# Ledger of designs, part 17: designed miniproteins, single chains

Each design is a single chain, and the fold is of that chain. pLDDT is the mean over its residues in the fold that is shown.

## One batch from the design tools (miniprotein)

Design m594
Fold by ESMFold2-Fast:
Structure m594 (fold): chain A 103 residues (1-103)
Amino acid sequence: SVEELRRYAEELLREAEERMKGKSGKEAIEIAEGVLVEFARRLYAAVTARAGRAAGLRLAAYAHNRIHEMRQEALENEYSVEEVLELTRKLLEEFVEAAERLL
């Protein structure tokens, strides 16, 4: 359900914040990528179950492209841990909203 996806996103964001404590911006980017990829995997499973494999694959491709763009932006602009965490929150919210349209 959408509510379960939203709760999972909140749990992943809290995990990311905890893991980013005492880390560099570059290390925070690697943590953020891992968390966002894990969430994209959950989105793929949820959407595939409700809307079929084609819809799941399209959403997964969208999510992976957005994760790649985030990683490039954060690296090129030398984002702080705080900036990486904020970008991670925004992408998780974006992914939940994209899934809501398909669920």
Scores: mean pLDDT 90

Design m595
Fold by ESMFold2-Fast:
Structure m595 (fold): chain A 61 residues (1-61)
Amino acid sequence: MVPSVAEFQELLRRAVALIRQGNEEVRAALLELHDALLAGASDAEITALFERLRALVDEAE
């Protein structure tokens, strides 16, 4: 299942805070998710990229 808009907004807020601290892995993962969304990637691909970004954010906090 594709994450909700609220889940995307919360993860984006957390990711941006880490990117401002210089976390390049979180930046790369966020850009990959953004590019996939703009390209109209599958729900499965979007979910996998969202889970990857969330895991990186959770590990960095």
Scores: mean pLDDT 81

Design m596
Fold by ESMFold2-Fast:
Structure m596 (fold): chain A 110 residues (1-110)
Amino acid sequence: SPARGAAFGAEAAARGAEEAARLAKEGKLVEGSIAAGAGATAAAAGAAAARAGAGEDPEAREAAEAAEEAAEAAGEAANAALAGDAKAAEEAAERAREAAEEAREAAERF
């Protein structure tokens, strides 16, 4: 379903953001930024597909919105990792995880 694609993308964003936070703590700033950036791209793609396929389906729209939030948070984690701000990367990773859980819940309500 379109909602499941969005949930999968959001999960990729959360994992990428969490990896960025871990790598930033180790001083691996570029590697962390790449991980979060890849996750953000996956979430954005999933969200776009879900929006295109949503039609009248409110759960697909909710999943797309959550995946968009996960993509934005993963982008923040990537920028924080490049700046060496592990705390900001960790806070962004927490937001990405919350958004991924919202996307999953929306996808499971079918």
Scores: mean pLDDT 87

Design m597
Fold by ESMFold2-Fast:
Parts: C-alpha cells; structure tokens; sequence
Structure m597 (fold): chain A 59 residues (1-59)
C-alpha cells in the first residue's frame, strides 16, 4: 500500500543519491558508497547515509 519508489543517481563526488516518494512527497537520501570503491577501497570508508532532504514537486 505504501508507494515507495526508489531512484539512484551519482553525485559529482561519486556518492549515491536515493530518491524515495511517499504520499506525494519526495525525500532524497545521500550516501557515501561509490567514491571509496573507486579511489581507495581499503583506505577510505565512508559509512552510510549522510543526510536526508525533502523536496516538493510542482504540481
């Protein structure tokens, strides 16, 4: 019943951005994930979600 739609995109720094839509609201979740894999997998460990932001659609 809960319409959760997830889309992923990469930031300029190679971070993964997730977008989730809930009840007509869009929330953006930022994570550190791909930057460390490319540059230094053993040396760099950028945990998990960095933050969240709510975005409104022009309807």
Amino acid sequence: MKPYVTSSALDADGRRLEVAAVDGEIRVLASHTDAADRAAPAAVKAGTEVGRASLELRA
Scores: mean pLDDT 44

Design m598
Fold by ESMFold2-Fast:
Structure m598 (fold): chain A 72 residues (1-72)
Amino acid sequence: MEEEIKKLEEEAKKLAEEARKAIADGDLQTARQKLSELGKVVNKLEELGAYEKAKEFKKILDELMAELLRAE
């Protein structure tokens, strides 16, 4: 369980970084895809009971989604 949570945490960090880069580069399609994938990782963290980690990455997701919408 903890090892699985750690893998999801690392995946979430990578997806958030890739989404930020895509937004900065104006690649809004890639940014949307990466944020969608990040949302799925957040849901998996919640299913595993990692609520604090899920909450942390949900905040990052919401912030990046707001940036994406402002970039349109």
Scores: mean pLDDT 84

Design m599
Fold by ESMFold2-Fast:
Structure m599 (fold): chain A 98 residues (1-98)
Amino acid sequence: MLERLDEVIEKERPLIVKSARELIEEARELIEKAREYLEKGDYEKAEELLKKALTLAISALLLASFAGDEELTKEARELLEEVDELLEEVEEKKEEEE
């Protein structure tokens, strides 16, 4: 009769949202660092940082979706699109230098 799962989710939802936000912030910092390496021509370092940012953005998307936070889910999806665009730019720049 008592849905204990709903109580656990509701109680932990603020912590899940906080974790998703922290992952989004860390992913953004990695994206900014990747942009700096991309400008310097260090495409391998830029790619490494972008792959880390991708992992964090995916984790944030899963947590935000689980918490039912539409704004965080949207923000995480936008980060995923930004990382994909930057990874394509890195690949294009690598091909131009060969």
Scores: mean pLDDT 81

Design m600
Fold by ESMFold2-Fast:
Structure m600 (fold): chain A 60 residues (1-60)
Amino acid sequence: APRRYRATVPVPRTGPDDLALRPGEEVLVLEEVDETHVLARSLATGRTGRVPKSALEPVE
């Protein structure tokens, strides 16, 4: 099942496949993309994109 995470820092959108996040915004992590990034879906907007793993903390 997808795990829920929360952004701990602002995440800017740097590319077309990237997901921008505000601090405190929650996401579902769908898949690992590489060692530094995950594919996540924003619970606020429903948008999907890549997010740095270092910007996220687990909430459940």
Scores: mean pLDDT 80

Design m601
Fold by ESMFold2-Fast:
Structure m601 (fold): chain A 86 residues (1-86)
Amino acid sequence: VERLVEEGRELLREARRLVEELRDVIPEAEALQALLEAAERGSPASAALAAEAAAEVLRGTSPEAEPAAELAERAARLFREAEEAA
């Protein structure tokens, strides 16, 4: 469980770095940063929901956001697994 949560948080940190690099091309970058930061600080259940929401927004934004969306989606999956295992 602890390993899944830590791996998920590492993926969220990488997604946040990619969103920061895309700051000038996606208007939602500030909101996405806040959502990803909330996911990193939350319980596994709330982290999964926030990461899923971030991935959905990222995929709807632009093709440049696809790598960040994939990382957020993978993090959400790990948080879901941690929630189910707890």
Scores: mean pLDDT 77

Design m602
Fold by ESMFold2-Fast:
Structure m602 (fold): chain A 68 residues (1-68)
Amino acid sequence: VTLTPEQLARLRELLAAYEANRDDAAKVAEIQAEIRRLLAELFGPWVGELPPEVQLGLARAALERHLP
């Protein structure tokens, strides 16, 4: 899967926001939903069936693969 520069920036932003807002359950839920939505757009709706920690791992792996 090829990420656009905009998708890479958005994914990085969401992962940073997740770490910054870990104490805010409402913000964490909103950020996790947005990560799931982005991953579903990239990989397909089956991503929604994965545990949240696996979704986060997939997001991090996708970001690492596309680093310069």
Scores: mean pLDDT 75

Design m603
Fold by ESMFold2-Fast:
Structure m603 (fold): chain A 64 residues (1-64)
Amino acid sequence: SDEELRKLGLEHAKGRAAHLAEALYGPVESVEAEEVGPTVIKAVATSAGGTVTVTTDGSKLIPP
């Protein structure tokens, strides 16, 4: 369903942001994601040392 795909997209974006934040800034304190466009998801992960923002565009998720 569209809702399941939406949930999967949000979780994937959160995972990417959290992974990068942990690698760059240490243990992740929080991660949140939101839909900012019809195919665009923004995820923000916050660690004690800094914040990582990841934006994913569903129209560009197809590998070259």
Scores: mean pLDDT 76

Design m604
Fold by ESMFold2-Fast:
Structure m604 (fold): chain A 78 residues (1-78)
Amino acid sequence: SEISEEVRKAIKEKNFYLAEIIPLKKQLEIYRKSDPEFADEVKEALEKIDELIKNGDYKGALEVARSLLRKYRERLRA
């Protein structure tokens, strides 16, 4: 699987939080399109992730992304 140009740039800049956020954000966008019942919650979280990134809070953005991904995985197990 090919690493995206955005992930490579983040790694070169030593922003390892952003390097992890980029693929997680893309995965959450896929979940938003695939699960209409979860779409609103994913949309709200993606907007929060973008706000945190814009403010330089990469750690906070990663925590939001990981928490939502964990919640989605728990939903799939139910």
Scores: mean pLDDT 80

Design m605
Fold by ESMFold2-Fast:
Structure m605 (fold): chain A 64 residues (1-64)
Amino acid sequence: MEKEITLALARMYISIGRLLFEKGDYEEAVELYERALELAREAGDEETAREAEELLAEARRKLE
């Protein structure tokens, strides 16, 4: 039950991060994706963690 709430928070951070990414707020998107990745790992959800890692890499590439 607690893991389900943690996973829901991770997915929420991914959603907000994607909105920021679309607006060009890449530094803010990176921060939210990092939070999402941490929460997904705490929840033990490999799929959401992988998605957060991929989105993080994409946002970081925009800052290079």
Scores: mean pLDDT 85

Design m606
Fold by ESMFold2-Fast:
Parts: C-alpha cells; structure tokens; sequence
Structure m606 (fold): chain A 80 residues (1-80)
C-alpha cells in the first residue's frame, strides 16, 4: 500500500540520517549535543510513523529502533 511504502521509505531515511550522524560524532566532526539533537529528531519521527503503522512486522522494527535511540540518548546524556 502507499502507506506501507511511505513508512518503509521514512524508516530507511531516518536510519541513514542516524548512521551518518553517528559516524560524524565518532570521527569528532559534530558535537555530542548535535548528535543528541539528530537522535531526538529521529525518535520523534519514528514515534509518528509507529502511531500510523498497522503492520505488526513494521511496528516491531520501529519499536526496536526507538528502543536503541532511547538507550543511546540516555548513554550520551550521562556524559554531558
């Protein structure tokens, strides 16, 4: 469906943005605060996709990504 295609596309784009930001942070090219901001925006976007999703497999994938982002943000904030 159009909804499923749009959700898959958005999830893929969010994953790409997170991966690029993580790489940039690990290379010292962006600050920890800038990296956290990217992760918080990703978390917001994934929660919006989850709220609109009806496919159990898609929901499970999004929930796993959300959990990872929440754990990463908490870990980073402990060092600020």
Amino acid sequence: SKEAIEAETEIALVAMEVALARNAYRQGKISKEEYIKVLEEALKRLREILAKSTDPAVKAQIEREIRWLEEEIEKLKKEL
Scores: mean pLDDT 85

Design m607
Fold by ESMFold2-Fast:
Structure m607 (fold): chain A 64 residues (1-64)
Amino acid sequence: EAEELVRRAEEAFRAGRYEEAERYAMRALRLTANNPDPKAQEIRERAVELLAEVHRARGVRAPP
């Protein structure tokens, strides 16, 4: 399930739907928050990276 959420988040990001991408990535993080499984760690890392990309793409502020 968490893997599917990250995949959906990546698809939403590619389509420019940043709000949807953020929601899916946040859900994936929540599902894997306390799971020590290496696969869950990989999903968390992907979700964190995607959230960072969403923040950058949304242009949080003008360059200095």
Scores: mean pLDDT 77

Design m608
Fold by ESMFold2-Fast:
Structure m608 (fold): chain A 65 residues (1-65)
Amino acid sequence: MAKEHFEKGKKAFEEGDYETAVEHYEQALQVDPNNAEAARNLAEAYEKLGDHELAERSRRLAEQL
């Protein structure tokens, strides 16, 4: 469920595995599209990967939630 995906994403981010964090945060948002925290954390993970366009998209999503 969304909460489990979100928690796994946070753990991956804390461990520096930003690619895995992105995958888990994306799954969290597929289950719960209104999870603003997941959208914001997804943006941070994309920034760490250098994916500035996807980071901006995810930040904008978080701002609308």
Scores: mean pLDDT 83

Design m609
Fold by ESMFold2-Fast:
Structure m609 (fold): chain A 73 residues (1-73)
Amino acid sequence: MTRPLRRTPEEEELLKEIKERGERLKKEGVSELDVEIIEGSAVMAAAVPLIYDDYELARELAEKAIEEGYKYL
């Protein structure tokens, strides 16, 4: 279930960073659909650490999800 996040500033910043990376991928020629899938994977990878306020781990897992998704395009 998609939780309606009452976002902390740190959660909002991480989600903004994920979206900004998606915009960079679009500029590199990745399709909007593929970018949405990669962004979704990054958000899902970060979800459990974010619940436990582990923002450092959330960033690391989001970055790994983006890099892995990009490698398969």
Scores: mean pLDDT 74

Design m610
Fold by ESMFold2-Fast:
Structure m610 (fold): chain A 118 residues (1-118)
Amino acid sequence: MVTVTESGGGTVKEGGSLTLTAQVSGVDFSKSGIGWFRQREGEPLQGLAGIDAGTGGVVVSLEAAGRFTISVDVSKSTAYLDMSNLRVEDTATYYAKVGEAGSKTTYWGPGVKVTVVA
């Protein structure tokens, strides 16, 4: 069974930082792609960043560029989203998505809530 378990959410003051963590099991993590997404209230799901754990290749959205960094620890089957200079508009539920190379099936975490207060 594939599991994606997210942690590191919570309430933070504007200008602060948070690190979100996604622990993954049931896939070959070294051959997997991991993406971070968020959904703000009343808005569609937004892609933030993606990483190929096998190659280290990274893609980052314009909204995430310069403030958010995606990374992985392959030995721990863990992905991270380091968020800095947080804004009230970064308040959202954040999701990790994982897919193994060569598989058409992808798996989502249940989401972690991030609240940024002024």
Scores: mean pLDDT 87

Design m611
Fold by ESMFold2-Fast:
Structure m611 (fold): chain A 95 residues (1-95)
Amino acid sequence: SMKEKELREKINKLVDEAIEIARRVDQVLNDPSVSPEEAQRILGEARERVEKLKKELDEIVKNAPDSLQKDVIIAYFALIAAEAAVLLGERKLEK
């Protein structure tokens, strides 16, 4: 159905964005040229993005048919990875 196609596209976009967040955080934390202040700013933005994606996934799940169950599971794993990257980054910048 058109609704299923639209939901699948939203899920795929969410997965891509979660992966991008995790990669960006990892790159920043491993770049010695990035200041602690800039790293904290990027982590703050990443945290806000993760929280937004969690809300978007919750709304998708409310409307997702069983045929999208695997896509939803993949999205949860991608979000867990993004949140883990942010948490580890926040911990690494603590003194």
Scores: mean pLDDT 87

Design m612
Fold by ESMFold2-Fast:
Structure m612 (fold): chain A 60 residues (1-60)
Amino acid sequence: KEKKRKEIEEQLKALLEELNKIKSLSAEQKRKILEEAIRLLIDGAPISEVKKKVEELLKE
């Protein structure tokens, strides 16, 4: 339980930092991308899959 939570939190923090580097993204877009990532994590998707999905959303 604790380990799962910590891993998810660290991944979310890393994603937030990536999103913050993109100046063109609005707070609303950041929220939407984070919500997608959180849903994938809740569905049990591996971190690598979540990262790929987020990167694709950032590109297009």
Scores: mean pLDDT 72

Design m614
Fold by ESMFold2-Fast:
Formats: sequence, C-alpha cells, structure tokens
Structure m614 (fold): chain A 89 residues (1-89)
Amino acid sequence: SEIEKRLKENPNDAQAYVDLAKKYLEEGKYDEAISYAERALQLDPNNADAYIVLAEAYKKMGQEDLAKEYAERALKIDPNNEKAKKLLE
C-alpha cells in the first residue's frame, strides 16, 4: 500500500495515519481504524478527519454516546464538516 510506504519513509505523517484509518474503517476493521486515528491525533490533535473516523468506528461498534462525543469534537474543530453533522443526526 502507498500509505504504508509513506509511513515507512515519514512516520510523522499525520495525514497518512488518517488515510490508513479511513481504509481500515472501509474494510470494517474498526479496532485498527481507531488505533490509526488515535495515532494521527497524537501527531495532530486538531485533525477533524481523525475524530470523524473515531466517531464512525464507534457508531458501527454500537457505542453511540462515544460516537457523538467524537463527532461533536470534529464539529468544534471544523464547524462546516458535513460528516460530523450527519453523525449527530
């Protein structure tokens, strides 16, 4: 994967961790998606996309309250974020 190759070359690429988290989310691998999104937030704590991945993963795992907390945090960072707004509906 190009994303894994990017991380081998630059382990501080927060966006690469977000992209990897999104890939695992699409594959239904929610624990891996959460782990990589948390890694992205360690490098960039104001990354709205990483909070969206956490919200979507927790929602799919049935953790509705936790999903809403992360979606609200994403919306606080990016008030026009369409995915965050939909997650709070």
Scores: mean pLDDT 88

Design m615
Fold by ESMFold2-Fast:
Structure m615 (fold): chain A 77 residues (1-77)
Amino acid sequence: MDLEDEVGALVAEMAKAVGTSEENKLLLNQLASAILAGDVEKAKKYVQELADLGGASQEQKDEFIKRAAELAKKAAA
């Protein structure tokens, strides 16, 4: 699975979990951009903000943070 496909899949799963309001769409786009730029800290921050706004469980939040950080590290390598 290519990095871009993995990022697209993560963004789609997060959109399903947190909803697709205009604010969430902007944060999802910023998350995708941060991951593809290899910015691990921004990727974690945007996942945190999306999860908090969407009322995601702590378990979902931790999993999304881990996945976003791993994908951002792949983009940076």
Scores: mean pLDDT 83

Design m616
Fold by ESMFold2-Fast:
Structure m616 (fold): chain A 96 residues (1-96)
Amino acid sequence: SKELARAVGHLLAGIADELEGNYERAAQHYTEAADLFEKIGDYELAARSYLQAGEAYVKAGDKEKARQMYNKAAESFKKAGDTELAKQAEELAKKV
């Protein structure tokens, strides 16, 4: 779908920004990818993309946005049926 192509494009842009040390831009791209995966109902890819956004926000020093992304990852993992990964994402949110 067009949304899937856009989500993949944002993941690749996020990876490129992360390799350059542009962590806030990387986190924004990972968040856009995650939102697009949520929209198409791919909750596992959405959750993993929110985790990547959370890690990038930690590296950027934005603890509040990191916490928000980890909580979104937990919710997406619950929708995907991944209860243990959801619990791990909730624990990451508590540690930031």
Scores: mean pLDDT 93

Design m617
Fold by ESMFold2-Fast:
Structure m617 (fold): chain A 74 residues (1-74)
Amino acid sequence: ATSLQQIADLLRDTVDRHDASPAVRQAVDDVLRAIADGASRDEQLRLLQRAMALLDAEEPAVFDAFVAELERAN
């Protein structure tokens, strides 16, 4: 299994590559900031879950691309 940092980095790379909306990019930046600031694991997971849910809701094709890349990384 990949680390939460690796999942967040992959999510960022995917949203950047697919030119995702500013709202989705901001949600992903919030995850990366929480990790960098040493926020609790529960807080990091909550922010990651929100970012993924927003991506799936706004840009499901980009979310599918992210999931496919996670599957390839494992």
Scores: mean pLDDT 84

Design m618
Fold by ESMFold2-Fast:
Structure m618 (fold): chain A 60 residues (1-60)
Amino acid sequence: MEKLLEAVRVAAEGLSTPQAMALFIEAAANADKSLEEVARVIARFVTPEQAERARKLLEE
């Protein structure tokens, strides 16, 4: 759970407040699923570079 919140926070750094809130809500809704599914959710909201940074945090 803590790694998920940190990864979402890092991914949200370039987003507007409404977009960041939408990302947090969708990531939280998928938190009980696989890390692969959470990574897919993050990738829909951010650039490929930000998604890769978040993916590395989820794997650590």
Scores: mean pLDDT 72

Design m619
Fold by ESMFold2-Fast:
Structure m619 (fold): chain A 95 residues (1-95)
Amino acid sequence: ASEAAEAAARAARRAAEAARAGDALMAAMEAGAAAVAAATAAAVAKKEGSPAAEGAREAAEEAGEAANAAAAGDTERAAEEAEEAAEEAEEAARA
């Protein structure tokens, strides 16, 4: 499993938990970390010709949306987008 994809999944799960707790600042920070880790996983996977590249890219996009929602104070949307990012990153880590 890709270490970067696993890191993205963990950060996205923390972002979802923070968003559900109403901590928009922590949700934005963790979602931002998830987006960077997922983008790194996508770049590595693409270079290696791995089928995980698309899933990792989708995780990065969803984590970015979660970070934007959290920064806007929309913790409900941040939690939903962060959960989707975590699921995509977990799939990429298994591929």
Scores: mean pLDDT 85

Design m620
Fold by ESMFold2-Fast:
Structure m620 (fold): chain A 74 residues (1-74)
Amino acid sequence: PLTPWTDERLRRTVEAIDRQAELVREDALAKGLSEEEAERIAEEVRRSSYRTVANRARELGHDEVAERLLKLAE
C-alpha cells in the first residue's frame, strides 16, 4: 500500500518548503549577497523543491497531489 498524501501532509510540505526558502534567503543575505540575488536564489530553491516533491508524488501514483505541487512551482 502507498503512503497516502493527506491534505494535512500537503499543507505541512508547503510550509516546510516555504520555510526552507526563507532560511536560504536569510543565509544568502548573511553571506553578503544582494537582496535581489538572495530573493532569486530563494525563489529557485522554493520552485525546485516543489518540483522535486511533485515528481516523487507522481512516481508513487499521487497524480492529483503532484499537479497541485507543480502549480505552486509556477
Scores: mean pLDDT 81

Design m621
Fold by ESMFold2-Fast:
Structure m621 (fold): chain A 93 residues (1-93)
Amino acid sequence: GAALEAARAALAAARAAIAAGDIDAFLAAARAAIRAALELIDEGRYDEAIAVLEELLALLREARARFPERALELGILEGIARIILGLAKLLKP
């Protein structure tokens, strides 16, 4: 579905942004991955949402090491991703 394709594209963009040293592109890609994960949850696709959010959390940890100057925005996104991950796990049958 469109949400899973959007999530995969966003995660690929996030990885590329870290490699390029582009924090603003990373933050945009991370927000896109969160939106796609929420759409997957809305569709009942919990395992796919969990996988996307776990990969995003790994990328957010890499980004914090790469971009310490943006620690506040990265920390907020990590907090949001962890809450949504917890929700996806709670809602999964």
Scores: mean pLDDT 91

Design m622
Fold by ESMFold2-Fast:
Structure m622 (fold): chain A 65 residues (1-65)
Amino acid sequence: SHLAEGEELLEQGRGEEAIAQYEKAIAEDPNNAEAWRNLGVTLLLMGRDEEAAEYFAKAKELDPN
């Protein structure tokens, strides 16, 4: 899955490629809270804190627990 591919790329330090995979996962299922959260984590690791906060907010709306 795109989510799993993104996770593998992130583990390799390939943040931009991980973002592309997570964006594909979101395109397939916009309600996939894990994809939104993982994209947020990737952005945070890249120093894009304000963008990361928006993705974390969306993830929390989809899965508040």
Scores: mean pLDDT 85

Design m623
Fold by ESMFold2-Fast:
Structure m623 (fold): chain A 62 residues (1-62)
Amino acid sequence: MEELIKKAEEGIKKAEEALKEGKYSAAMSAFDQARKAAEEAGDEKLKEKATEGLKEAQNRSK
């Protein structure tokens, strides 16, 4: 579980950096990976944060 939580946190950070750089496709991929890791870890807060980030990246990709 510790490894999955860390993977989710790192994925969110990478996705946020990609989002700031306008790399929306990369941000969406990183947020989706982080969401899956958070789901496997059972961390609802991280899963919610990654899901919100994924939606934000999708909205900005338009």
Scores: mean pLDDT 81

Design m624
Fold by ESMFold2-Fast:
Structure m624 (fold): chain A 68 residues (1-68)
Amino acid sequence: SMAEEIEAALVEALRRVLALNPDMSEEEVEAVIRQLVSHAGARHPELPEEVLEAIRERALALARELLA
């Protein structure tokens, strides 16, 4: 689905940012995720806000797991 493709692209971008910046704080990681989700929403205005929020929550959970 389009939402799955968008989430996969966002997660790939997030993984690249984390790999290049292993010492980022949680606040910096959250800011990166907010920016990526904002860009996705701007490019895909057809996506419901609830879907973008779910992607944001899953991306944050993934980042926290990778940093633990």
Scores: mean pLDDT 85

Design m625
Fold by ESMFold2-Fast:
Structure m625 (fold): chain A 83 residues (1-83)
Amino acid sequence: TKDEIIKLLEEAIRALEEGNIEKAIKLVEEALKLAQEDENIPEEVVEALKAALKAAKEGNIEEAIELLRSAIELLKRLQKLES
């Protein structure tokens, strides 16, 4: 699940950088649903995704990208600790 969420968030960042806000919103919503359904995903990641979604919808693209990058870093660190 973490790898799937990371992939969705990386695709969402690319969509935001390309100006495809609608695609980015859909990708973040899908990632958020997966994160909420997995008890091993920390609430901090869920909150970051909710904040990123709000920022993207409000047109705060730079903030949305920063929040998504932060969520990816948290997820990658968790994967290393499980190894």
Scores: mean pLDDT 83

Design m626
Fold by ESMFold2-Fast:
Structure m626 (fold): chain A 78 residues (1-78)
Amino acid sequence: MSAGSYIGAAGKLASDAVPDLRDQINQLRNDAISYLVSGDIDSAIGYLDRIVDLTLQGDPSVGSRVQDYRDRAIDSMR
């Protein structure tokens, strides 16, 4: 699975878990993918971390799953 696919999965889970922040999470996901495509890995990870933080605040159980997808995305960027 590609890093972009894991970022997409993280964003989808997060936006479904915290619907009040859906638009913000979708924007963070799009920014993370944009930075990944441009080769700015540090910025891509920073935007992913923001998605994780927002999901952990809204739904800690789903936040843990989003964190797993974040870790898998980072492993795929190596």
Scores: mean pLDDT 84

Design m627
Fold by ESMFold2-Fast:
Structure m627 (fold): chain A 68 residues (1-68)
Amino acid sequence: IKEQLEAALALIRTLSSPAAQATLAREVARFLEKQGLLEEAALAYEASRAADAGDTATMLRLLEQAVA
């Protein structure tokens, strides 16, 4: 689980498109929710929202918190 989340986070860092970052962050959130990690899923959903707003720094910080 954690290795898959770290890989997804690394991939998100390489994406230049806010829409692509938001989409992948949302997929991470759904994955966390499916695993029963509801607080981490909430952080990933907030990260997706930040990416949609163009705030890449906030998105990355929230995702790092979600995968910690």
Scores: mean pLDDT 76

Design m628
Fold by ESMFold2-Fast:
Structure m628 (fold): chain A 75 residues (1-75)
Amino acid sequence: MVPEEERRRKLLEEAKELLLEEGVPEEEIEKMSGAELLERAAEIIRERAKSLPPEEREIGEKLAEYLLELAEKLR
């Protein structure tokens, strides 16, 4: 199997869990494309990162950037 395919699937699952924790209903999540899930997760991560210490904020920003790049590939 291609490692990037499994990582992508894992990230989509984590994005769905993050949205559920943020209070997004499952029915709305089911309507979202993979790209939309990643874009929404990136927004949530960036927003949460603003209240974190600088080291954790940097990690969150990098993760959000990576998710946005992955979303572009899924379009």
Scores: mean pLDDT 77

Design m629
Fold by ESMFold2-Fast:
Structure m629 (fold): chain A 57 residues (1-57)
Amino acid sequence: TAWTNLGNLLFLEKRYDEAVEAYKKAIELDPNDAMAWLGLGRSLEELKRYDEAVEAY
C-alpha cells in the first residue's frame, strides 16, 4: 500500500517514530500486509520497543 511505501521511506531516513505511524496506517487499511507488519517490528526494534516489536512479528 502507499502507507507501507511511506513507512519504508521513513525507515530509510531513520525517522522511526514516523515510520511506525505509517506502518500502523497500512495495517489499519490491510491487516494482511505482511511487509507492513515486518516494517513495524523493525522500526520498533530501532526505537528499543522490543516487547511491541515481538508482537508485530
Scores: mean pLDDT 82

